# Designed miniproteins, single chains, continued (5): the designs that were tried, part 97

Each design is a single chain, and the fold is of that chain. pLDDT is the mean over its residues in the fold that is shown.

## One batch from the design tools (miniprotein)

Design m19359
Fold by ESMFold2-Fast:
Structure m19359 (fold): chain A 89 residues (1-89)
Amino acid sequence: MEELLRRAEREAERLVAAAAEVSPEAEALARAAAEALLEGIKAYAEGNLSKAGSLFAAAGVLAVAAAVEGYEEVGEAMAELVKKAAKEL
């Protein structure tokens, strides 16, 4: 779990930095998705499965919203990160 969280934090930070190169709006959307993902992993580690599920759903929706709003590369990469993290729980 701690290794998954550290890996997700590094990947999310990299994607947020890449989004910042596109626009402040892209950065904000990527950061919101990353925060939901990281909080979801922490909630899962604490045994709060309901909170974890809600946060993973929120992260996925935010990533898709970013892609639809024209931040396609960032949104798709964030959705893939959420999917990978959820599979490794």
Scores: mean pLDDT 74

Design m19360
Fold by ESMFold2-Fast:
Structure m19360 (fold): chain A 84 residues (1-84)
Amino acid sequence: GEEIIKKLQEEIPAIREELATTPNPDTQLAGRLALEAAEKGTKEAVIEMLQTLYDYVKSHTDASEEEREEAEKMLKEMIEEIEK
């Protein structure tokens, strides 16, 4: 858990640059949530970020049904891995 948080914190400059340059609202949401979780630096914040992204993908996406289902599965697996 702690190593994943540290790696996420090392990505803060890249996340900020992506947020400044991307016009994509889905990428902006993901980047904002990742930045907030990285700045908080807790397992709980990272899990909350991933859960929020999971709920967003379920309720709103321009992706195909297959792409949505794969994104939902990946987010769920990431939450389970971080909770370990």
Scores: mean pLDDT 74

Design m19361
Fold by ESMFold2-Fast:
Structure m19361 (fold): chain A 99 residues (1-99)
Amino acid sequence: GRAEVEALADRLVELLRQLSPEQAAEVARVAAERLRELGFEEEARELERVAEDMEAGKWSPRGAGDVIRKALLRLADAGHTEEAIAVAEAALAKAEELL
């Protein structure tokens, strides 16, 4: 349910704080690609912009994590809980790979 998405998103935000902006941008792009594969083109474009802004020095990894967390919770609130979990798990796997 929503609580599971919240727990995964909170863990993702915590791991993003340990990454460089370049590594956090890679995590955001993995989440964006998974969103696109699942048919969430608007949400995918939002996270791609977050990744670009991180590489440009406009966003901290913390700020990017908050945007990703909000996108995942928005999907869960719209009834796309399984898809939100899949996106969060893909992003977490990439974050753990980069640590």
Scores: mean pLDDT 84

Design m19362
Fold by ESMFold2-Fast:
Structure m19362 (fold): chain A 71 residues (1-71)
Amino acid sequence: SDAAALYAALEAEIARRGEDDKAVRIAAAKEVAKRLLEKAEKALKEGKITEEQLEEIKKKIAEELAAVEAE
């Protein structure tokens, strides 16, 4: 299946970068942060959160990314 082939290729790429686990984790954390920010901005547009809550989410994302980079 296409999904199994894609996952196998991704696992092979991660294994090839195996000396750089921190860089792989930082890249993954940045992608998750981007998706969370997009969801938060959509929630603000839909009136589900306030602008203050969006700023708190942005601050939390920045703190979590800084923590991953500090490891």
Scores: mean pLDDT 70

Design m19363
Fold by ESMFold2-Fast:
Structure m19363 (fold): chain A 78 residues (1-78)
Amino acid sequence: SAEEHLAAAESAKREGDEAKLAGDHDTAFQRYDEAEQAAEQAFLAALAAGDEELAARARALSEDIGVEALKLAVEKVT
């Protein structure tokens, strides 16, 4: 369900945030990628169900994950 995909995205983002805090950049990138995929599935499922609130939550989560991944990428390069 959309809710299951959203929960998976939230869990993967949390794991990515923990890995980033621990300095494990490779694991953080992997978890953020998993979170983005789950957030996309949640967004598409919510749209198909007409659940605008859940779709908005999935989109906001996807944007947050993208920002954290970009911050991590900049930190690794610079």
Scores: mean pLDDT 84

Design m19364
Fold by ESMFold2-Fast:
Structure m19364 (fold): chain A 86 residues (1-86)
Amino acid sequence: SAAELQARAAALYATLSPAEQARLEAVLEEVQAVIDEGIAAGASAAEIKAKVRELVAAAQATLSPRLQEVLDLLLQLVEGGLDVYA
């Protein structure tokens, strides 16, 4: 469920160092900008998801395994939210 994913993401986030949290926040800000731009442009949920996946894939190459795990959980929540928006 979304609540279980949120709880797991929050628990993992709490284990991150301040530097790791700052890096994750920077990636999430970029993800939010893509979502906001897509919504403003009238893009479909599928188009927004494709752009978010592309951004996340590029970021993943530079992230630690712990950050990748948190980001994967958060991406699942974002994609679920976009499905409701569509």
Scores: mean pLDDT 78

Design m19365
Fold by ESMFold2-Fast:
Structure m19365 (fold): chain A 79 residues (1-79)
Amino acid sequence: KPPLPKIKTVSGRNDPEKVKEEALKALEDESVEHISVGLVYDTEEQRKKAEEVIKEIKEKAKEKGKDFSFILKPYRPRR
């Protein structure tokens, strides 16, 4: 089978700083071509912080010439 791109997924809830540290560390790994970040928030303050973290990771990924994707969603989804 053809080789797949090396994707690193980093996810967290209620601790966007931890997710940022793990994502930035993953971006230093030359084998990682795509970083996927998942952040779950419970409050509006956490959402704002998560958006700032996503922006910083996106800028670093661009600087390193790597692909970036993210998902940001509330912890308590409605039905």
Scores: mean pLDDT 75

Design m19366
Fold by ESMFold2-Fast:
Structure m19366 (fold): chain A 95 residues (1-95)
Amino acid sequence: GKERAEELLEKAEKLLEDAKKALELLKKNPEKFSEEDLEKLLEQMEAAIEKIREAAREVEEVDPEAAKKLEEIAKEIEKLKEEFKEFKEKWLKER
């Protein structure tokens, strides 16, 4: 129950932090990223969102508060993914 929810929340927070760092690095040094690198990062963000949403469903009956927090983290990564896409499109047009 609770121990599993705490483990999943810790993993979700790590995935959110990784997504934030990836976007910050892209904004500071876009020239260091190939189109393939950008595609791989977007795929990783999408996989993270799916994994966190699966975790939310797993714990929903036992810890609905943890499930809500997991969904909030997934939504934050979705926002970062969209910002990453927007930055990518703008950067590629300016090349």
Scores: mean pLDDT 83

Design m19367
Fold by ESMFold2-Fast:
Structure m19367 (fold): chain A 73 residues (1-73)
Amino acid sequence: MAAEEAKKAKALALIDEKIREVGIDGLTEEDIREIAKETGLSQATASKLVKEKVAEWEAEGERRLAAAAEAHA
């Protein structure tokens, strides 16, 4: 449990850093592979974590856009 939790925590930190650098649309299969390699996670697990994090960032962005649209309307 502890080893997997540590790997996932490191992967989430790396994913957040990459999203800040390239944006949610800028993440590539190569970035996912690098995160998997750096953390020792499988590429499937890293891909799942990336998708979860991207969905979280997209929901935040959509919420901000909806608020702006309401204010402008």
Scores: mean pLDDT 76

Design m19368
Fold by ESMFold2-Fast:
Structure m19368 (fold): chain A 56 residues (1-56)
Amino acid sequence: VTPEERARILDSYRKNKHHVSKTAKELGYSVEKVTEVIEEDEVEKGLEDIKRAVSK
């Protein structure tokens, strides 16, 4: 996965209100691929943001 592709998936995920299925459909990717990208980003950023609830 390229850095640009990952950034596009994350941007679309945010725009679709954190719906993996909608994001995958809109970008033409599999749900599995989108989920992997999201999980990688969440692990790296979420460790310190875990107490800072982020949603909506």
Scores: mean pLDDT 70

Design m19369
Fold by ESMFold2-Fast:
Structure m19369 (fold): chain A 69 residues (1-69)
Amino acid sequence: SPIDQLRKQMEQIDKDHKAQSAALKKKFDDLVKQGASKDEILKIVNEMFVLLADSVDKQMAIKQQMKAL
C-alpha cells in the first residue's frame, strides 16, 4: 500500500540518521580524547545539530504525505 511504502521510507531515514549520528559521535569522542580545541569540538556539535534538523524535516515531509492519504 502507499502507506507501507512511506513507512519503509521513514525506516530508511531513521537508519541513515542513526548511522550518521554514530559516526559524528565517534568523531566527537576522538576529539575529546585528543584534547582538541573548543572550536573544533563545537564544529562537530554543530554538524550533529544540522543532521538532526535535516532528519526531522525529512520525517515531517513523509508524515504530511501519510496524512494526505
Scores: mean pLDDT 86

Design m19370
Fold by ESMFold2-Fast:
Structure m19370 (fold): chain A 99 residues (1-99)
Amino acid sequence: YFLIEILYKEESPEIDEIEKIVKKHFPNARIVRRKVDDSELPSDVKYAIVFFDENFNLIGQILIYKDGTYEVFSYQPDEKLNKLAEELKKKFGLKERKL
């Protein structure tokens, strides 16, 4: 992972904790925070963590929803995304989103 974007709609101390956890799992990746509105993320999404390779191909994302659930989307097989999601789940008391 070359670039990781942390997308958020409102300023929160939670973003600092998310970045610390992301940096722990991906110490060599560039991490960027970006403030977004409902045009870029659905209204029920609180945070998105978006992962790009060195060629800027989208390789995965983690969505954290306002209802305290999360989803992991992996477009290439990567166990590290699941390990990161488990640590975020423990830190913020999240539950895996069911359809």
Scores: mean pLDDT 81

Design m19371
Fold by ESMFold2-Fast:
Structure m19371 (fold): chain A 71 residues (1-71)
Amino acid sequence: DIETAIARAGKAALESGNDEVVHYAAQAVRAALDGDREKAREYIEKMKELGATDEQVKEIEEAVDRVAALA
């Protein structure tokens, strides 16, 4: 369920304790909703550079993949 994937992505981003990680996670999902998978990947790379964990990144990638499949 896309709603569940987005909710889990939001929780993972918040658990990072980094407002910029939260910002880029939201931007990645928004880009995926717009059908811009390349821009979504750029935002995910920004999260990795800011120290997001592999588990946090995985939840955002799952949300992006599910959302992009509907665009």
Scores: mean pLDDT 83

Design m19372
Fold by ESMFold2-Fast:
Parts: C-alpha cells; structure tokens; sequence
Structure m19372 (fold): chain A 94 residues (1-94)
C-alpha cells in the first residue's frame, strides 16, 4: 500500500463511519497501518507523507464539519492524525 492509498482509504472509512465504535476502529487501524509504512520509509518519503498528512488534516476537518460530527469524535480523529504526524516527524529527525 502506498501512503496516498492509505490516506484515501482513511478519508473514505471516516466518511462511512456512523458510530463511536466505528470511529475508534478506523483510528486504531489508521495508527497501525501508518506506523508500519513510516517504519519502512526513506527520509524523502517521510517528508512527502508528512505533507500528505497535513493536507489530510484539512480535508478531515472540512468533512467533520459537513457531517456535524460530535466533539468527542472530532477529538479522537484529530488525536489519531496528530499522533501519526508526531511519529513520522520523530522518525525523520532520528
């Protein structure tokens, strides 16, 4: 799986989520799959992925507003994206 495919899949899974349990499942799957990709990336790939994650964050914020997600769901989603960004930055700086 490319990182572009991962980000597209995440956005689609989030669009289709209708319960707190589904949000939690999507976030845990995203964290796992993102970390597995990050661990295999070159520095150049990590820089592109970090850029892609920030672009994803904007799209996700727009989606959550459009779908009127509860604040608790929004926090879980933003926490997952921010955690993955932090993991990628830490890997890049190592």
Amino acid sequence: MSFEELLEKFLKDLENATSLEQIKEVMERFRKEARELIDKMTPEQLEEFIKGLYELKVKVEDLMIEKNFPLEWRQLVLDAINEVIEYAIKKLLA
Scores: mean pLDDT 87

Design m19373
Fold by ESMFold2-Fast:
Structure m19373 (fold): chain A 67 residues (1-67)
Amino acid sequence: DELKKKLEEIKEAILNKDISEEQKKFIDELAKNDPDLFAKLILEVRAERVKELGLDVSEEEILEYIK
């Protein structure tokens, strides 16, 4: 439950281009500790925005917040 809530908050932050330093660290750690879940998160962020009348959000833009 709490993890799912955190992931939703991070998705909103990415979509609003207002991701915090703590959220970036969380995503970076997620990518290292659970790359499968990290890939799912990226897919969900893209799918959610595209489904809602499509913001042109690329994988490159999402990865830039993490890299």
Scores: mean pLDDT 68

Design m19374
Fold by ESMFold2-Fast:
Structure m19374 (fold): chain A 82 residues (1-82)
Amino acid sequence: MKEILEKLREEGLALLLEAGRNAGKEPSEEIAKKVKEGLVLLSAVDPEEARELGRRIGVPEELIEEAVKEGEKLRKKIEEEL
């Protein structure tokens, strides 16, 4: 469990970092997808940290809450399969 959660946090942060680096280089839809995916992965580990980070980088509240909801589903799937 712990190793899987650490992996998800690393992947989530990497996606958010990549989205930040590629802002203006990739289409806005691609950047938005990476941001949402990163927040989903972080939300599977810690939804409150994901919310705070999402707000800090200026993600709309509706998208943050959608990502948190998807992250909770991902967390349940991991707990049920492992």
Scores: mean pLDDT 78

Design m19375
Fold by ESMFold2-Fast:
Structure m19375 (fold): chain A 85 residues (1-85)
Amino acid sequence: SLQEDVARAIGLVLRAIGDLLDLELEKEKGTLTVEKVEEVLKELDEDLKELEELTKRSGGATESLLERLKEIKKEIEKILEELKK
């Protein structure tokens, strides 16, 4: 159903927000590793594939959520770039 697809998409975005916050806190503490960020990015790539399929199936109803997930991924990629310096 559309409601179920939207709820699933929201869940994916909320999980990604939680992951981003965890990475930011670990970075502030100086305990963040490249390996941990790469692991989160790998999980995000799978979640992005799922959300892309949900968006196609729903006729674009979850498109804004897909864009939010892409934005979160870019933010995490910036953390990885900064950490490698």
Scores: mean pLDDT 89

Design m19376
Fold by ESMFold2-Fast:
Structure m19376 (fold): chain A 68 residues (1-68)
Amino acid sequence: SAMDERFRELAEKAVAMVEALSRASGTPAEVLAAQLIAWLRRELSKTLSEEEVERLVAIFRERMAEAL
C-alpha cells in the first residue's frame, strides 16, 4: 500500500540518521534506535492510530536489524 511505501522510506532514512548520529556521538546505534522508538510511540500516537505507529516501528526495527 502507499502507506507501507511511505513507512519503508521513512524507516530507511531513520536508519541512516541513527547510524550517522551513532558515529558522531559515540552512542551505540541500538541505544539511539530504542530512544527513537520511544519518541515515535509517544509523539505519533497523538495523530496516528496505535496500529499505524506499531507498523512503522516494526518496519524500522526490521531495517535496523538488516543494517546492524
Scores: mean pLDDT 84

Design m19377
Fold by ESMFold2-Fast:
Structure m19377 (fold): chain A 108 residues (1-108)
Amino acid sequence: PVLSRGELARKLVELGLDEFDGFKGYSLGHFVAMFEYLTGYDPSVVPAALEDAGAKADGKDFKTLVEHMKKELVKDNGSIENNPILKALENILETGDDPDAYIAGVDL
């Protein structure tokens, strides 16, 4: 079942991740939509990965969050090489591109 952006945002608030709204100047909804799009996964994976990232990433740096998401997705899905969404996450981490510029190319 695909969660709406509102449902996913409410879940993030419930998990205490609403402060992620401050990451790279994105709104919470935009941030959630980006990860949902980039992962291409069951939306339930996104909140779980963000919850774990929130517990481990005290600095709340975007690169740290992306790296943690990548590790969680690889753990559940196996290989990153065969998943274009995971490759996109790796490219963001490698290039260090501004998320605003990256997401501007994505139809959300």
Scores: mean pLDDT 47

Design m19378
Fold by ESMFold2-Fast:
Structure m19378 (fold): chain A 92 residues (1-92)
Amino acid sequence: MDDIRQQGISQLQNLVTTHGTQGGLSQDQINQAQTIAVGVAIMATSGNLVGSQLLSDQIVDTLSSMSDDQQQQLQDDVNNLSQQISQQSQQY
């Protein structure tokens, strides 16, 4: 259980860092998005998909200087990953 949460946190933080770097974001924006990504993983492992979705939207808002296509890809990737984390945590 704990390993699934820690893996989820690492995967979400890496995803946000990759998209943020490709989008030309500042380190401060990337750091803020990484902090929110921890919350996404916690909500997903708790089965709170609504909370996870709201925090995922907040990550995209933090990265709003990216193109619409890049924001959509990030949102889709974060949502897919959070759903996978939630399913794995509930099956354990």
Scores: mean pLDDT 77

Design m19379
Fold by ESMFold2-Fast:
Structure m19379 (fold): chain A 84 residues (1-84)
Amino acid sequence: MEEKKKEAREKLFEYIDELEEIALEQIKKAGGDVEAFKAFIEKQREEIEKRFDDILEELGPEEVIRDAEAALKKLAELKAQEAA
């Protein structure tokens, strides 16, 4: 149980980390507000934490892992296109 929960969280964090890096770079290049973006990310994290606990209780870790894998797969495809 703990292993599956950890995997689900790790994949979610990895996805968020990638998005944060890309977004921060874009915002910095455009001369935008990095502070506003960070505040927005904090709010999203809080909502994910609340939703994660509820969803985990109802759906179970297996479903969460599947969703995280699907998200990572999409991100990988986008990265592959950029490399090409």
Scores: mean pLDDT 72

Design m19380
Fold by ESMFold2-Fast:
Structure m19380 (fold): chain A 85 residues (1-85)
Amino acid sequence: DKILREEAEKKGVPFFLVSSAEELRKILEENPDKTFVISTETLGRFAAVLAEYPDKDFIVVNEEDEAQVRKALEQENVIAIGVKK
């Protein structure tokens, strides 16, 4: 999640690394008014957790596509979430 982290830092968007379902749920619950930008890796690892929050907005980005990452991070009230390596 190097590209997502670097682009989030450049745009002043909060970035969080998660290593567990519990960490992800905490971030989602503590930020009820935010849109969450996540990598395809985060989606693959935590799809079941994300499905528990149908009321929340998620933007899934392929980290190999830097233009897609930048476009997602330009939206208002966004938080970026990656997985810990």
Scores: mean pLDDT 81

Design m19381
Fold by ESMFold2-Fast:
Structure m19381 (fold): chain A 92 residues (1-92)
Amino acid sequence: GLEELLEEAKKNLDEAVELLKKVGSDKEAVAEAIGAVIRAVGAVFEAELAILNLKKGKISEEEALARAERALRLAKEAVETAKKALEKSKAA
């Protein structure tokens, strides 16, 4: 359901942040990973607001689902970007 998608998005975001903390001194790779995390944070916030607005009858279930799915996608992309940044930092 919607709350499970949001929970999975938050878990992926937490993983991306923990990976980012391990990225070394490669400034370009760090910047890309930070950008991906910022986008994911914004998407998770929008998804939380959408679920609250759905409960208040202000938006459709389809709109809330789309925002939750986007949050999960961007959070997963943040994890992959942070993993790539970590590998570049190990190679440099």
Scores: mean pLDDT 84

Design m19382
Fold by ESMFold2-Fast:
Structure m19382 (fold): chain A 83 residues (1-83)
Amino acid sequence: MILSPEVASDLAVESFAPILFRRVSTGEALKKAAKIRETIESKGELTIEQLVEVFKEAAREVGASEEDVEEAGRRLRELAESL
């Protein structure tokens, strides 16, 4: 399955939002979510495997812990595979 940039970025933000809002303020969570959305949309069309890899790198760049990166990546894969 190939995902459009819009669908890919929406899934990534949905997967990461519960972790972000638990770890940081609402303002910082929205800022980090926007950065991740921008990064994923810049890559164009992605397969689920490519989306998970790009997402994990973007999450690390916004300062997420490895534990949070792995949890969010797992959630993202589950959401994408359910489409």
Scores: mean pLDDT 83

Design m19383
Fold by ESMFold2-Fast:
Structure m19383 (fold): chain A 68 residues (1-68)
Amino acid sequence: SMIDELRAERQQILEEIAALLKEAEALYQDYLAGKISEEEFNKKMAELQKRIDELGAKLKEIEAEIAA
């Protein structure tokens, strides 16, 4: 059904956000440990944040459709 498809897409987006948050945490720990430069950290963190924001917007749209 359409709603089962929306729920599956919601779950996939949640899993992708969780993976990106884990990558951001690892990146921050590498930065604190001196394994990555400030410039590389800032660049990669900005890329991760942009992707998380885009997925969050999609999640909001899907949750609104499920609630309708």
Scores: mean pLDDT 88

Design m19384
Fold by ESMFold2-Fast:
Structure m19384 (fold): chain A 60 residues (1-60)
Amino acid sequence: MTPEEAAKALEKAGMSPEEARYAGLNVGQLPGLGGRFAAAVAAWEMGMTPEEAIKAGDEA
């Protein structure tokens, strides 16, 4: 998943467009937070709802 695709998924889940884009673009630059965000994006790719994906990433 590209940072742009990740940002679109987060925007659909209720993040503001700016916050979603910032999170998507910076996932690789924030080692600890990037892992949580990457987990949320991976969960979304596995067919979880955007809300469930974000929650999974927050808990990871």
Scores: mean pLDDT 59

Design m19385
Fold by ESMFold2-Fast:
Structure m19385 (fold): chain A 85 residues (1-85)
Amino acid sequence: SLDDLQKLMKETEKQVRELMDRFFQALDQGDLATAVQTLDEIEKLLEDTISWIKKNAPDAVGTIGRLRGQLGVVRSIRDGLRQQL
C-alpha cells in the first residue's frame, strides 16, 4: 500500500542517515575497513528496499530510479575506497 511504501521510505532514509554518520566517523578516524563495511551495509539496505518496492509498489518507478541512482553512487565510492585497502 502507499502507507507501507511511505513507512518503508522513512525507515530506509533514517537508516541511511545513521549509516552515513558511521561512514564519516570511520573516515575521520582513518578506518577505511569500517568505512567500506558501512557502505556495504548501505548497499544491502538500498537493494532490499528496491526489491520490496519492485514486488509491492512496482508503479513507483521514480522512487526505484532514485534508489538505483543512490546505489550506483554508494558502489562507486566503496570500490574506490576498497582499492586503498
Scores: mean pLDDT 89

Design m19386
Fold by ESMFold2-Fast:
Structure m19386 (fold): chain A 88 residues (1-88)
Amino acid sequence: SLEDLVTALLTALGADTSLTPQAVALIEELLPTAPSALALLYEVLKALGLVSSIKEILELSRADPAVGEAFNALMDYLSEQLTKLRLE
C-alpha cells in the first residue's frame, strides 16, 4: 500500500513514522499536478522538513541501501500512478 511504502521510506530515513498519514495526504493532494515522481516526493519530504534539496534525496538513496530500496519502491509506485492519471 502507499502507507506501507511511505512508512518504509520514513523508517529508512530515521524519521518519525507518525508522519505517514500527513505524507500520504500530501502525495494524494499533489499527485494530479506533479510533473514527475521525483518532484512530487521532493515536495512532500521538504514539507515534512526531512530534506532541503532533490540532490540530498539522491545522495541519501545512494549512500544507504535501505533508503535506496524504499525510495525506489515509492518512486515506482508514484510513477505508475502518474502514468494512469495522464491516461484518464
Scores: mean pLDDT 83

Design m19387
Fold by ESMFold2-Fast:
Structure m19387 (fold): chain A 61 residues (1-61)
Amino acid sequence: MPSDEEVLEALVAKAREETLRLAESDGLSEEAKQTLVEDTERRTREFFRRDPERARAAYLA
């Protein structure tokens, strides 16, 4: 099984990729994209900290 750090970094990477894809389709500026990515990373790390079991289940799904 991957470590908690590996799971967290994988979830952050996936969240960043999805956020950038949506921001590009919406035609957002680079500054707006960066702000959304930073917000998404913060929320993903908060989710893992608050409920690591659910976060791990999301990674494995």
Scores: mean pLDDT 79

Design m19388
Fold by ESMFold2-Fast:
Structure m19388 (fold): chain A 78 residues (1-78)
Amino acid sequence: DKLIKEIEELQRKGYEATLADDDETAEEYARKLLELLGASEEEIEATLAGDDSAVREKVEEALKLMEPYREELRKLRE
């Protein structure tokens, strides 16, 4: 659950920064999240520029790790 917990923490902090209209901080947390998913510096820069194709495979891989937890979350939500 380390990866899931880290992803949730980074998403929460990024969301908080977005609500505060702190685009710089939101970008920093997005960068850290992509780094956690194993994205290279070049892939991160491309994603921040609006091209997420370079990191799509890594995102899909992370989603597969979250599949069991997603089912558990679905059971908690009606």
Scores: mean pLDDT 67

Design m19389
Fold by ESMFold2-Fast:
Structure m19389 (fold): chain A 96 residues (1-96)
Amino acid sequence: SYLEKAKEALEEAGYDVSDFTKEKLIELVREQLEKQEAEMREQGKVSEDMELMAELLRAVIDQDKEKLEELLKKVPKELQEEIREKAEEMIKMLKE
């Protein structure tokens, strides 16, 4: 999960993540996603599909189901259900 990867990265950097709330970890993941998107745009390597995936990930992190459904309409129909199922699993993990 994003939270597990974020914790590992922070622990490798010398931070004790045991005192971090889920909300703080979600905020840091959101900031990292925005930074990565900006860097990719600067390099001219961002496709519409990559931007859409980044927006979908942000909607999942924000637990914004309305935004997730709007973004899913831009995804090919054959992938919508698989992506929805994975997004719901990720939101469930973020709530725990």
Scores: mean pLDDT 69

Design m19390
Fold by ESMFold2-Fast:
Structure m19390 (fold): chain A 92 residues (1-92)
Amino acid sequence: MEEIERLYRELERVLDEAERLIAQAKKAGYDPALIEEAEALVERARELLKELSKLIDKEKGDKETAIRYTSLAIRLAGLEFEVELLRKKAEA
């Protein structure tokens, strides 16, 4: 329980930071350094989501835990798409 809450807080923090860097990269004319930073955070978010999945499966989490996981998974998928678009723009 404590561990799941810790991972959720860390994942939310990482996703918030990735969103901020993506917004800054767009304003800065697709700065490659900001895109690299955002890519690293997206990868970290994938690791955290994978660890959360393992713990939720073991603990047989309630409906609220499942909804929170799904919400964060959807948010990550959107950020993965945005970062890929930024990378293509920076390489053009």
Scores: mean pLDDT 82

Design m19391
Fold by ESMFold2-Fast:
Parts: C-alpha cells; sequence; structure tokens
Structure m19391 (fold): chain A 93 residues (1-93)
C-alpha cells in the first residue's frame, strides 16, 4: 500500500507531466488518443524514475485497474494500448 507521502508524490508527478505536455488544458477528454498515450508514457517513466520499485509497481497495478474501470470512456484501441504500456512498465520493476 502506498504511503500518504508516496500518493502525494504520484499526484505531483501527474500534475508536472500534464502541465508540460498539455499546458492550460483542464479537461482530459479534449486530448487526442495520441496525446493521452504520450502523457501516460511520460507519467509511467517519471514514476519509475522517482519512486521505489515496490511503490512504482503498486502505482502501475492501480493504473491497470483504473484503465479497466474506464471502459466506457476509452476506445477499445486506446484501452489496449494503455494496458500494454502499463504491462511493459510492470515488467521493468
Amino acid sequence: MLSEEELELVAEIGREVWERLAPGETDPSSLSDEELLEFWREFLKAIQERLSPEAAREVFEAMRRGIELLKDRLSPELQERLLALVEEALEAV
């Protein structure tokens, strides 16, 4: 289970990556599938670089569950590609 400090760090990383890739954008639904995939690649990379392997694994497992729960909001292709990115990240930690 992630500590409160680790959860705050994950949230901060997400904000930093979002601000860098989509400055001034407040609604994720306005992004293209390719822009969302680029956000997720950079976010996964930042998590892997800044968290311990154990904490990164917990984040990636939570993200995989989150993608599965967002079935109604994601195209099947986007869901498959996001899951592939998360599985690749999980194998690296």
Scores: mean pLDDT 76

Design m19392
Fold by ESMFold2-Fast:
Structure m19392 (fold): chain A 80 residues (1-80)
Amino acid sequence: IRTSLPDEPRSDFERAMAVRDVPELVALAEKLIKEGASKETLENVRRKLEHYARVAEEAGDTESAEQARKAIEAIKDYLK
């Protein structure tokens, strides 16, 4: 599948706890929906948003968790 890079990218992904990445994923989801991206691409973004929503909830970041859930719903509505 995609290349498995050194620990540095993986470590950054985990340490971020998704807080800063949620807005980027939300923006990406909106862009992909507008551009008519493939179902596979949107499903991948949705899965990341679901993971990040859980991490944000556990961290007490309700703002990021809510943003992620709204983006998930937008993707689901588009894919209907």
Scores: mean pLDDT 67

Design m19393
Fold by ESMFold2-Fast:
Structure m19393 (fold): chain A 83 residues (1-83)
Amino acid sequence: MELYREALREAGRVSQRATELLNDPSATLAQVEEAEEQARRVLELARRVAEEHPDVRSASVLMAALAALTEVELARRRVLKQQ
């Protein structure tokens, strides 16, 4: 239960960070790379939750983690176009 809630909270935090970077015209590639690393760690945590709870809870965390990683990828593409 606590690992599930922590993974969901971290996924939301990374998603919010990615949105901030996507909307910040002075965002740097280094900041996006840091967010991408955080998103990948959250995805690994979500997979651990899936091993213990192969039900709707693990599915929701995996979806949240993948959404966060996708938002970070969008921010990365925008920053790269600015260079």
Scores: mean pLDDT 81

